Designed miniproteins, single chains, continued (3). Designs and how they scored, part 95

Each design is a single chain, and the fold is of that chain. pLDDT is the mean over its residues in the fold that is shown.

## One batch from the design tools (miniprotein)

Design m11500
Fold by ESMFold2-Fast:
Formats: C-alpha cells, sequence, structure tokens
Structure m11500 (fold): chain A 68 residues (1-68)
C-alpha cells in the first residue's frame, strides 16, 4: 500500500544526515532538507521517476510526498 512505499522512502531519506523525514497520517511523508535548491529539485525528480503515482511538492526546504 501507499504507507509501505512512504515508510520505505522515509528509511531511504533518513540514511542522509541532511534529511529528516516524518510520516503524517497514512498517506503523507514530509522531508525537511538541508540541501541546495538544485539538489532538492534533483531529489524531487528522482522520487517522481521511481514512483510516478505519487504526488511530490517542493515548499521552501520541505519535500512533501503524498498519494495521488
Amino acid sequence: GVLDILTALKDIFESDPNISATLVGDNTLVASTDLSPEKQIGLVLEILGDYPDLSVKLSGNEIVVSAK
């Protein structure tokens, strides 16, 4: 399910010391990043490439991943 995908993404993000990820409810993952804007955009594109059925938004230093 979506929760399993988001939990796996959280574990991947948490392997990077510049990223802190938190699950919000059963359908949203919020990743707070200490990365350059270029690297943030790269990470968004990487997620969309791997999980095209997910919605990804970039807001300041946060990447918000949710079910479509």
Scores: mean pLDDT 81

Design m11501
Fold by ESMFold2-Fast:
Structure m11501 (fold): chain A 77 residues (1-77)
Amino acid sequence: MEEQRRAQAQAEVDRILADLGARLAALGVPPETVDGYVAALRRLFEEQFRTKGPEEAVRVTRSAARTVLSHAEARAA
């Protein structure tokens, strides 16, 4: 069931990154900067997945996405 857990983790991260991208765009963050954040968080997910597995990779990526959004909101204010 490793393949199923991987697929579930990938789908969850895709949802997290899609939501982050939409929220950053709504705050007026430039498209190139949004793409950079999304790409960096995808790399973080892949690294965490390889070293710690799907559940921890999703948790770390979700936490990092929340931090990115929080900082972007603070800069937009």
Scores: mean pLDDT 84

Design m11502
Fold by ESMFold2-Fast:
Formats: C-alpha cells, structure tokens, sequence
Structure m11502 (fold): chain A 70 residues (1-70)
C-alpha cells in the first residue's frame, strides 16, 4: 500500500541518519529534512512518494561521493 511505502521510506531515512549523523552531519541533516517532509504528508499519493524516493536517491549519491573523496 501507499501507507506502507511511506513507512518504508521513513524507516530507510532514519537508518541512514543514524549511521551518518556523526561522520557526515550535513548529509544526515538533509536526510532528516526529507524525512520530516514525508512524515508531514497526509494521504500521500504514489507520485509524491516516487518523487521523494528520487530525492533520497540523489542524497545517497551525494553521500557516496563524500565517501569516495574522504
């Protein structure tokens, strides 16, 4: 369901925040901002969740670039 998809996205973002909050606080903050946006949505649409999933993927790419540089 759409609600289950929202919960999976939230859980994934919480996991990334917990893992990277100390090493990459700026990236963790961006994940947290996205998580708060997702949490605030009442009756999310499939299209909205696809868009947020893409944003999460972009942030993950940024994290991977940081890992490669450092």
Amino acid sequence: SVEEWKELLIRGLETFIEKYKDKYPEIAKKFQELLEKIRSIENPTREQLFEYQLEASKLLREAVKKLAEE
Scores: mean pLDDT 82

Design m11503
Fold by ESMFold2-Fast:
Structure m11503 (fold): chain A 64 residues (1-64)
Amino acid sequence: MEEEKAKFEAEILSSFALMGATVKKDEEMIEEVREKEEEALKAAEAGDPEKAIKIAEEALKKVQ
């Protein structure tokens, strides 16, 4: 999988996770999602797109 696609996918998934947490007004969940978003983006920049997507998906599952 290409790094650019993985980074984009991680950004999209993290954005949806943050939006879900914000709608629920759960401050702890919002902070946890932000931390996961940073981890996912760092993994993508380090050339580990699979890890980046996995972290972003876990964040999204957390808000559902």
Scores: mean pLDDT 72

Design m11504
Fold by ESMFold2-Fast:
Structure m11504 (fold): chain A 100 residues (1-100)
Amino acid sequence: GSLLLPAGGPVTAAAGGTATVTFRNVGSEDLTVYANLVRGDDTGGAPLAVSAAQTVAAGGTATFSLTVPAAGDFLAVASTDTATGAGELGQVGGQGVTVT
């Protein structure tokens, strides 16, 4: 489901640096998720970077840090796993991340 939404606009980062992304939980239940950085052209593929897991309280926000190893255009998506873009959340919107 789409209970976790990007809380900011697109993010820029340097290759090898840190991208910071924020998600808002618009649902009524706490959700424990990772931020997964996926390619913009392969959003169902294996993540290039994965954050530490965090619990996003119902109606709250959480900020995730991602180490970005390569230049390119990516999406940061909230996921229940570390292996695919959105995991069990499926149709979660991603936050654009441009890395130079």
Scores: mean pLDDT 75

Design m11505
Fold by ESMFold2-Fast:
Structure m11505 (fold): chain A 89 residues (1-89)
Amino acid sequence: NPKVEEALKSIEEGKKHIPSEEELQKSLIASIEVLSVLNNAEIETDGEAGTPVKKVTVTLPSGEVITVEASDIEALEEVLKKLLELLYS
């Protein structure tokens, strides 16, 4: 899907301008939260307001559950990609 590929390229370009891995992690989690809402997916994080998120769980409309460690940047990127594919399908 060309829209998914374009969105992924925009994310990769944006990563070049993120000053730290911690800020990249926060940016990816925020993007996953936004995309989850847009996909009517449920998102749960184990962090309370003002504490670092350690785990992200996304429940897709299909009933598929994806749980990833917030410190795993590659796993966060895979969840983001899957949500983009659903949004632009």
Scores: mean pLDDT 76

Design m11506
Fold by ESMFold2-Fast:
Structure m11506 (fold): chain A 82 residues (1-82)
Amino acid sequence: SEGVAKIEEELQKAAEKLKPKSLDDILTEEQAEALAEAALRGGEKAPPELQPGARRAAERIRESVGKTLGEAIAALYEGLAE
């Protein structure tokens, strides 16, 4: 949906700033917080119906510190889909 695309756009911008080398890179606490903030910013721009999903996505990213970036992204999309 259009709202999900706005959340994805903010997350992509944050990921590009962090310049991860691959999806196998281990997510640091600083990187997780930057991605969580991006998800919340995207949620603020999205319709109210998507705001709970954006908050869950931010929480899942924060919980993914020490996991791979690929695992963090998967957890994020699971949070958005609930």
Scores: mean pLDDT 75

Design m11507
Fold by ESMFold2-Fast:
Structure m11507 (fold): chain A 55 residues (1-55)
Amino acid sequence: MEKRIEELGKKMAEINGVSEEEAIEAVREIVDSVSEETGASKEELLEKGEEELKK
């Protein structure tokens, strides 16, 4: 899971023009928050994020 968060964060950083560290942190925080609020699995949230980056 950690590697998926890092990979997604790095792609988000390139797309949004932010630092890799900042993007990775944001992805981790969003996944944790949304998982707690909605009961969705972190894996499902990461899959959805990866899909959005596919264009």
Scores: mean pLDDT 76

Design m11508
Fold by ESMFold2-Fast:
Structure m11508 (fold): chain A 60 residues (1-60)
Amino acid sequence: SAALLAEVAAYLQERLGVDEALARLLATRWLTAHPDATLADVRRAFEEGFSEAEEAVLFG
């Protein structure tokens, strides 16, 4: 959803210190890989540290 994408992008922008455009791109990549994910799932992944597979999706 647009609301979830905006919330995830805002969270990633704050935590990674990236601009809005990059945060939206990363949020889109993560949510595409995890279509049933919630903001809580994103926060958990970030706080626990991304897996190698998740880092590959987000960062290339």
Scores: mean pLDDT 73

Design m11509
Fold by ESMFold2-Fast:
Structure m11509 (fold): chain A 64 residues (1-64)
Amino acid sequence: RDAALSEALKLVSQAIDAAEAGDLEKAEELIQKAADTLVAAGITTPEQAAAFKENMIREAKEVA
């Protein structure tokens, strides 16, 4: 069972909460950590993680 995927999802959830509070810097930091976690665990390629990061940061900015 993939604990890294669960951790990445938790980080994304925290990033959305930070973005809703107006803290886009914190949201971006948490999204970066989620992407790094997925790559380190071998769940995604660096290219897939970059796309994930871009999409999540975009969504965070839309809700801030």
Scores: mean pLDDT 79

Design m11510
Fold by ESMFold2-Fast:
Structure m11510 (fold): chain A 57 residues (1-57)
Amino acid sequence: SEEERLKKEFDEVKKLIDQALADGKITPEEAQRILKKYADLLEKKYGNKELVQKYVE
């Protein structure tokens, strides 16, 4: 489903962000900012803000 696809895509991005944090490449504040920006892009891509918010929070 679209919801499952969105969740998997977000989880994959989050995994990459978590790895960059562990490696000291980004700060926690930068990670949160990147994830919020990505959530906005997913909202535009899927056209459903509530669905995106459900998985990014």
Scores: mean pLDDT 74

Design m11511
Fold by ESMFold2-Fast:
Structure m11511 (fold): chain A 87 residues (1-87)
Amino acid sequence: SLSAENEYLRAEILSGSGSLESREDSLIASSGDSPLYVRVEALHDGIRFRVIFGGSSSEEQEMQRGESRTFRVLPGRSLEIEILRKG
């Protein structure tokens, strides 16, 4: 699927080969043989999240409704966006 959505976030594949999976409180992007570029948009204000990649997590980040971030997923790897708080 080129897009996946839950109540809080919408993700869309911009380029590369891979898949998107939505869960209740997370989005997972998995890359195939090439780098995957994914845009993630907040559907509500005050969405706090962390990015989990290769067993490491980012610092907490926040997005307001309509804000987006683009993530690059390395070939053969997965990236998870975990929702920590809802605004």
Scores: mean pLDDT 83

Design m11512
Fold by ESMFold2-Fast:
Parts: structure tokens; C-alpha cells; sequence
Structure m11512 (fold): chain A 64 residues (1-64)
């Protein structure tokens, strides 16, 4: 096990949305944690970059 395998699985998930490589590389618990971190980071980064959802009071990942 090394960072390269995890990095490739993450890259594929970002590119295609396919979580299978992550789930195959990691345990289900680790895979869920990684997927949540990626989704949170991507959504936050996308919103900051686009600035479109800033006007919406119902930001799903930013609010409880």
C-alpha cells in the first residue's frame, strides 16, 4: 500500500465519479471518509471559484 494507489483512485473518482477504485484500495470505512473529504473540498472549491451559490441562503455543505 502506498500513496500512489490512493492518489490514482482519488483522481479517477474526481474525473469519472466512480468510487470503485477507492473502495477496492481502502476499507469501506476509509473509503467513506475519503469520499466525504473529496466531495466537501470539491464543492467548496467549486463554489468559491464560480461564486454562483454565494447568493443562496441554503448552502448544503456549508450549513447544518
Amino acid sequence: MNHTDIGLAVQKYIETGDPSPIEATLTPEEAERIKKAIEGGLKSGKDARAGKDSATGGSFWKSK
Scores: mean pLDDT 62

Design m11513
Fold by ESMFold2-Fast:
Structure m11513 (fold): chain A 68 residues (1-68)
Amino acid sequence: DLAERLRRMAENARAGAEAARAAGDEHMSKSFEEAYRLLEEGARLAEEGAPEEEVMRLAQKGSDAGGG
């Protein structure tokens, strides 16, 4: 399930943001926070039946923001 996969990736990004924040890495923390937002939006769109190309575009932006 694409939505479940994206939510799992979002949860990992949120954990990464918390770890970076604890380490004092503001740049990395903000990158993971943006990744979390984009992946959560992608998961929501996938659940609502949005076109796959739109969902994949947001997923890719989220991955790129989180350092992928």
Scores: mean pLDDT 79

Design m11514
Fold by ESMFold2-Fast:
Structure m11514 (fold): chain A 64 residues (1-64)
Amino acid sequence: PSREELEEALERAREAGYSVEVGPDDSLEEALERALRAGIEEARKEPNPEVSEEVIEEMRRLAE
């Protein structure tokens, strides 16, 4: 995935309420993979799973 695609996915995750942290030594791909795993667990607890599922699917596609 391109850097722009990763940045867009991370911003959408933040808009959905996920806590996304990117350290200075982290790659965007590694940060996205960690956010994806955390997001999957959060989505399972959310009252609006359809919104969370859309974000998770986009992140999963880019983390592939």
Scores: mean pLDDT 64

Design m11515
Fold by ESMFold2-Fast:
Structure m11515 (fold): chain A 76 residues (1-76)
Amino acid sequence: MEKEVLELVEKVVKEGLETGKTPALPGEYSELLEANPELAKKAAELVKKVLEEYYGMPFEEIKAEMEKKAAELEAK
């Protein structure tokens, strides 16, 4: 289960980046992540790694850009 969840997270994030669509997990996987903090942490670290590889920049810089865009969206 853990390996399958992490493989799906990686696939969904990569597909989202390639297609420009927001990545989404099935509800059952979201529930598993909420019920298992250790798995959620591993998934978060995997997402961080995939984003860093795709954008070619540190996650802290990606996070700063995402927070800036979120603030601009909320200001509208």
Scores: mean pLDDT 71

Design m11516
Fold by ESMFold2-Fast:
Structure m11516 (fold): chain A 68 residues (1-68)
Amino acid sequence: SEMERLEAELKRLAVEAYDAIDAGDFARAEAHLARMRELAERIPDPEARAGALKGIETLEAELRKAKA
């Protein structure tokens, strides 16, 4: 399904974003987060979309901590 595909892609991007943060590659992490937000906004189910956006907020917070 489209939702299963979006969820799988978001999971892969989250792993890559964490890897980029750990490596200090903040530009790559920001690019992954931007792509994740774009994909999350395409999720038609409101509950699933809210969950994905919450996950992205958590990653954005981790990026801010790493940059501080």
Scores: mean pLDDT 86

Design m11517
Fold by ESMFold2-Fast:
Structure m11517 (fold): chain A 114 residues (1-114)
Amino acid sequence: SAANHQAVLGIARRLLELARELGLSPEVIELLEQASRPSLSIDERIRLIAQALRRLSPEQQAQARAAILEHVRTLSSPQQAFLFAQFALEAERLQDPLMAELADAILAVLQEQS
């Protein structure tokens, strides 16, 4: 749906702004610029976001998580549930603990606002 595309695109754009503010590596910025393109599918955008996040230091990952959760709190419950599902699927696909932790954090926001 258009709303689901906008939810994921919003995360990509917020992370791109943060990456530029923090002066993150050119590789991270390039991945987030690609993730911010309007013509991407949802799964392509999630994969690019996941690739960018995996290149971050633990401190940068914490800042990125905070920025993602701030954005997630502005979304509807159906959009929050959709984002949880997308990050959970990416976590399962790659056996990625970072994506699993992010999915769990999104689920916690959804449960707090219910």
Scores: mean pLDDT 87

Design m11518
Fold by ESMFold2-Fast:
Structure m11518 (fold): chain A 81 residues (1-81)
Amino acid sequence: ADAEALEYFLQGAKAFTEGKYEEAAEYFEKAAALATDPLLREAARKAAEAAKAAAAGKIEEALRLAGEAQALLGEYLRRRA
């Protein structure tokens, strides 16, 4: 479940870097739905919110939410190692 969630998270990140914010949000929402770890789930939720904010042109909000998602993902990866 978490491995599959992480794969969707990576697909969302790729879509986000390509400016495909709506597609990125869908991938991040799938990651959140599949994640069993609370940190990965919250990281995916924040990433989905960041993608939706970016799609709406709310760049400052998107950057803040993306930073929060990055911090949560980093914590998840550190604990899993």
Scores: mean pLDDT 86

Design m11520
Fold by ESMFold2-Fast:
Structure m11520 (fold): chain A 70 residues (1-70)
Amino acid sequence: LIPAGDYEGAIKSLEDELKREPSLSNYIKLFAVYYQLEDYKKAIEYFRKALELDPNYEAAKSAIKALEKV
């Protein structure tokens, strides 16, 4: 659980980590944070980046399709 009000700090920390080392785990965490903020456009964007690292990540494919309503 990320406490209310810590989302901005979590996003900045994860973005800083991605600048140092791109990782599937950090893209998944950014998806989760933006999903909690109801910013589905940003959430989908990070899962698309996750698929660039692992094209076989089925959970990301399913989530993107569900959030795009098709």
Scores: mean pLDDT 75

Design m11521
Fold by ESMFold2-Fast:
Structure m11521 (fold): chain A 64 residues (1-64)
Amino acid sequence: SAVALNAELAALGLLPDDGVGDARVRTIQRYLLETELGEPDAPVDGVLDARARAAVARLAARLA
């Protein structure tokens, strides 16, 4: 869920506090592209699919 995803990102210091909804998702998508954990051609469109959520989980595991 978005709540669980936001909690993981907040723990990593990746979640901006001044954005709600799509702005946070776009920030996440940008970060995944920069860290090579997302697909190189993935769109930054404010929508997180299952693959993007899996990439966030891998990032969280790597930073622990």
Scores: mean pLDDT 60

Design m11522
Fold by ESMFold2-Fast:
Formats: sequence, C-alpha cells, structure tokens
Structure m11522 (fold): chain A 86 residues (1-86)
Amino acid sequence: VDASPAVADIALAIGLVSYKRGDYEGAVKDFELAIKVDPNNAEAYLNLGKAYDKLGRKDEAIEWYQKALEIDPSNEEAKKLLEEVK
C-alpha cells in the first residue's frame, strides 16, 4: 500500500536519534529526507527547525516552524517555539 509514510517515519526516527546525540548536522539531513519523502509531515518540519535552532541558524529555524504551522495549525509546540525564537 502507501510505503512513503514508513520511509518518512524511519528518517524522522533516525533524525531524532542524531538530535538526541547532539549531532544536529546529521539530524538536519535526516529530517530533510523525511520531508522529501513526506512533504506534509509537520513533525519533521518542527524537528528540522529545532535542529537549525541548535546550530544557531535562527532564520532557518523560524522558516521551518512556520512551515510546520502551515501544515498543522494546531501544533502548540511549533507555536511556542516560533514565539521563543523571535
């Protein structure tokens, strides 16, 4: 059936492991892969923003938090992070 969500979930999971280990550059690559295979995955955009914020790249973090909210306007974590990074 639809294989795209499974691939996106795996990429998201690998990215989260990288993020937890402090490999923010690796996390960015994994989250970018997750959104490439599932461009409507709000959680992947949210975590991509978090990784960019950890890298000190706040402009990119803001862009990805806004994209997460565009996909899922009810995402309270994305709203909070967007307010905090401004």
Scores: mean pLDDT 81

Design m11523
Fold by ESMFold2-Fast:
Structure m11523 (fold): chain A 112 residues (1-112)
Amino acid sequence: DPAKRAQEGLELIRRAIRGEVSAEELLEAAKERKKAGDNETALLLVGAALVLEATEEILKLGEELSKGDEALRNFLKTVLAAATGPDADEAARRAFLETLADQLRGLLKQHS
């Protein structure tokens, strides 16, 4: 159910904003969404995971999900800049997590 996956993804990002979920938990959730064919929700969860902790495994999944799509690749580049750039502080990372939550809320509305 795409609406249920988007709703659960939104709650995971909200928990990430509160510091209640790890990058590893977000990565595992993203892998499950990819397996279900929900690449949009999976990529938003990868974005949240990269903001919390930029690892090679999370980046690799993001690259796989964005393969062949310029807009998704540009989104991934924007996430990496927000997560690992020289101006990446706690406030900037939190603001980006809020942006990802808003995008997931948009997906939930499309599937509802």
Scores: mean pLDDT 79

Design m11524
Fold by ESMFold2-Fast:
Structure m11524 (fold): chain A 73 residues (1-73)
Amino acid sequence: DLEKRVLLALGKAQEAGLSLSAAELADELGVSQNAVNRALRKLEEEGLVERLPGARPLYRLTEKGLEAAKKLE
């Protein structure tokens, strides 16, 4: 499940104080940016991921998303 892998990757990044772009997620997970963008859109609609303001779109987990990621191991 790509959505679970995105949640785990963003959770790890936030432990290091980082937010990730769709391109960085695609490279890390070995999938297309289109696949990552679809997963991010669904996670945003679920309130688990937020898009940060700025010229380059970066993403991070919401508090709800962090709780969801903890349940995935």
Scores: mean pLDDT 83

Design m11525
Fold by ESMFold2-Fast:
Structure m11525 (fold): chain A 72 residues (1-72)
Amino acid sequence: ELEERVARLEAQIAADPTNAAAWAKLGLVYEELGDYEKAIEAFEKAISLNPDNVGLQLRLEELKKKYEEKKK
């Protein structure tokens, strides 16, 4: 199910790499999979395409905090 969602989102991004919503959704799916590095990369891409998304910026900040805790 999560892997199927990744494949679908990757296909959307391949068709339109400027789709900020698809990048944000990909970040959410990677977070659910526990792949925090890929989740951070996807969210950073989404924010670069839509920098006015304050909610996504806050989520990225929290995710980076979780990732640093995990790396300890």
Scores: mean pLDDT 79

Design m11526
Fold by ESMFold2-Fast:
Structure m11526 (fold): chain A 88 residues (1-88)
Amino acid sequence: EDEEISKEFFEMLVANLEGKLKEYRIKRAEQAAKDAISRGDLATAYTYLGSAYYLRGEKEKAIEYFKKALDIDPTNEAAKRLLEEVEK
């Protein structure tokens, strides 16, 4: 009884926290992309846009933007790492 209640309560808390963290990460990535665009750093901007799409569950668009980032700057470590993670 107590074990079952604890499990359900914990699962509910985890789901709520994951939702809030996901929204925060998406907002942060979108803002970082805007900041990069304002600096003329398109490779970084596309990397953050790809991250935002991946967090929204739009895997195909995420891959597209990471590839665009690498087309501009093949040495962009963040874009390489994120593309590898998404393609697994």
Scores: mean pLDDT 79

Design m11528
Fold by ESMFold2-Fast:
Parts: structure tokens; C-alpha cells; sequence
Structure m11528 (fold): chain A 60 residues (1-60)
């Protein structure tokens, strides 16, 4: 499902950020994913929300 693809991409983006990828590079990869899958605003928001959730859990 698209939700599963979004979650997987959020996990990939968080891993890249942990490895020292810049916010610009992370943003570019997120933008490429959104364009490839023609994500609507709700799906783009979900991608950002999932990335934040993963980061918050990682910091615990």
C-alpha cells in the first residue's frame, strides 16, 4: 500500500540523517519520492509525520 511505501521511505530518510546526510539531501530524496508516486498533500504530511515519529522513538 502507499502507506507502507511512505513508512519505508520515512525509515530510509531517518537512517540517512543518522548517517550525516544534510537536511537539503534528505529533502531532495523526499521530494523525488513524492514526485515519483504523485503524493497528495495528505501523503506528504504522513511522510513527514512518520519521519518525526521514528526520530522521537530513536531519541529514547
Amino acid sequence: SMEEEIKKKAEELVELEKKGESGVEIGEKASEFAKKHKLNDEDIELLREKAVEIKEEEEK
Scores: mean pLDDT 79

Design m11529
Fold by ESMFold2-Fast:
Parts: structure tokens; sequence; C-alpha cells
Structure m11529 (fold): chain A 91 residues (1-91)
């Protein structure tokens, strides 16, 4: 299956209502890259329709994720809390 890269416009048109902004803070760029990879993989496992890094600094990254259902986003958020304390949900 070709993974269609959804744009922000396509997300609005499809009515994806369940979004989460994930902030990752690390002590090094290498550690940040590993945490970003884990967050993206975890989001995909939980059925995320959109996963994009919207900001990346040396030690901080913001990852935007969209889900079709509230159940998927809740499951992802709980799994995220268990992953690493440096990974947080921005409300």
Amino acid sequence: MKIEKLTLLELKEKGYKHKLLVRITADSPEELAELVRKVRELAKKHGAKFVEVIYAGATTADVLVYFESEEQIKAFAEALKALDPRVEVVE
C-alpha cells in the first residue's frame, strides 16, 4: 500500500477531529532523534492518520498526530506516558 502523505488541508476535509501535539525534550540531538522515531512508530501502531514533525530544534521537537477516533488517541496518549518521561502531551 502506498502511504498517502496527508496535507493539513486534506486532514480538515476528512474531518479528523482527534489531534495531539507531542513535545519531546532530550539532552542531545541523538537522543532526540531516537525519541522522535519511537513516538512516530508508536503513533503509527495506534492507527494515526497523520504524523509529522512540525518543529525540530537541537534538543526539542514537536510532533503533530491525528487520529480518526477518540479511543485511538487515548490509547496512544497512555502508551506515550509509559514510553519516556521526556515525552509530553501539550494541551
Scores: mean pLDDT 73

Design m11530
Fold by ESMFold2-Fast:
Structure m11530 (fold): chain A 80 residues (1-80)
Amino acid sequence: LVEKLESKDFATALAATVELVQKKRIEDLEKVYNESKNPVARELAALGLIFLGKSVSTKNVLEPAQRKEAVQAILEASKK
């Protein structure tokens, strides 16, 4: 899952983030947020952590359409 979150394909990275959020894998999301050199992976991990109740900073690294898609998918995942 962490390897898929590091994917250059946005859809693959988002799907991995959704699965990590559904499984409440906070430690895996925190590892990507703190250690990943991929800015898209870090932003997706940050969004996942925020919707799981963690206070982390995001950056505007996603295109507006990608951000909207990510926020919607991750929010739905966080609600179970």
Scores: mean pLDDT 81

Design m11531
Fold by ESMFold2-Fast:
Structure m11531 (fold): chain A 56 residues (1-56)
Amino acid sequence: RLPHGLSVEEVAILILLQEGLSHKEIAERLGISQSTVSRHTRRIMAKLGLSSLSEL
């Protein structure tokens, strides 16, 4: 399921973050830049109203 207006790409990043992957590892897995992963992580947290990924 797509939670709270997240895109498919943002959901994929969220799952990989929950698995404990670094931004570099996520970037390599998804074929995007590490800076893009960082931006999406901040947007995901904002969309979910989270102060930390540990609240997932």
Scores: mean pLDDT 74

Design m11532
Fold by ESMFold2-Fast:
Structure m11532 (fold): chain A 87 residues (1-87)
Amino acid sequence: DERKKEEVIRVIREGTERVAALVPPELAPRVRELAEGFIAMIRASSVEEAGGIVRGMGAALRALVADNEEAREVAEEMERRALEIIE
């Protein structure tokens, strides 16, 4: 379902920009690069595979921003919202 994948990508992009705004400028490009890599995987996947990719992205992003509680909370909320749409 293209509609579900596009909505998930929108949620990820919005959440990624919120996370990028909360981290040091040196880390913001890494946050965006990580998210774009997972977005590319979601676009190439089936809807059935996309949930696993979203969980992988959430885990990787939380690890990257582990020392920033607000950024980690935004990443967790982004993952939850994306999974609610795709599952």
Scores: mean pLDDT 85

Design m11533
Fold by ESMFold2-Fast:
Structure m11533 (fold): chain A 77 residues (1-77)
Amino acid sequence: KDLEVVTKVSELARRVYQLLLDKGLPREEAARYALKFANAVLKGDLETVRKILEEAGLPQDEIDRLVKEAEEIAKLS
């Protein structure tokens, strides 16, 4: 379901954006990472999703949680 997938990806990307802002990243940098993340999730590329979150400097527990949520979204496609 395209609408459900897009909605879930948008919600998850917004959460990544907010987490990066809370970590102290500049808005432009946080937005770039959130966009890369959203594109990787839409492609079902979970390896790239993990690498993006690692590059953004999120802690491992947050990365594992976000990758798991991205995997569930990918299963809907």
Scores: mean pLDDT 83

Design m11534
Fold by ESMFold2-Fast:
Structure m11534 (fold): chain A 66 residues (1-66)
Amino acid sequence: ISSAVADIVRAIALWAINQGDLDGAIELAKKMAELGDYETALEVAKRLQEAGADVSDLIAELEKKL
């Protein structure tokens, strides 16, 4: 995945979090991890945790890949 695509997906995920669509943002983080972009997935997951989502297991899994 290119840096430009990662930036777009990050922007969409942050927008979803701001709209209260935490489930949508979680799905985006998981898809980024499936594509091998663990750094963007981890950034989105940490922002989700700050917003109150239960993503501790996802964060731990992503950190193991980095």
Scores: mean pLDDT 79

Design m11535
Fold by ESMFold2-Fast:
Structure m11535 (fold): chain A 81 residues (1-81)
Amino acid sequence: SEELEELEREALEELARSGDYLRFRIDTRYTSYRSLEEIKAAIARLQAAAEAAGVARITLISVRQLSEDVYEVELGIEFLE
């Protein structure tokens, strides 16, 4: 798991330079989120807020459960202004 987290961190460092892609992990033991449904609802709220502010269009690419407590989220970001 730690090795996979290192590889994910390396990929995030590469992709952060593009400014249009975000991949991250959510550990439900250390966050306010407790389920896949709560994570999806939070992403939907973020998408709505960003669009309403006119700053970005956020696309949910994937949400995967990697273990009992860990989810991986992939987002595409299109800046509007």
Scores: mean pLDDT 71

Design m11536
Fold by ESMFold2-Fast:
Structure m11536 (fold): chain A 63 residues (1-63)
Amino acid sequence: MTYTVTFVDENGNALAAPVTVADLAAVGAAVRAFAEENGYSIAAAVVEVHDDGTVTVTLKPAK
């Protein structure tokens, strides 16, 4: 199944355009890469996987 990953901040504002990935492992890799590149906390990231293959990732600043 293909997953569409949407990155949002704590207020629900879009941080980037959605990305499409092949599996849940790729979702995890995309979250880590985006968080590390943009200064967000991986430990505080909230990942919500929906039944339709949409994934909402809520990111908090690491600083």
Scores: mean pLDDT 79

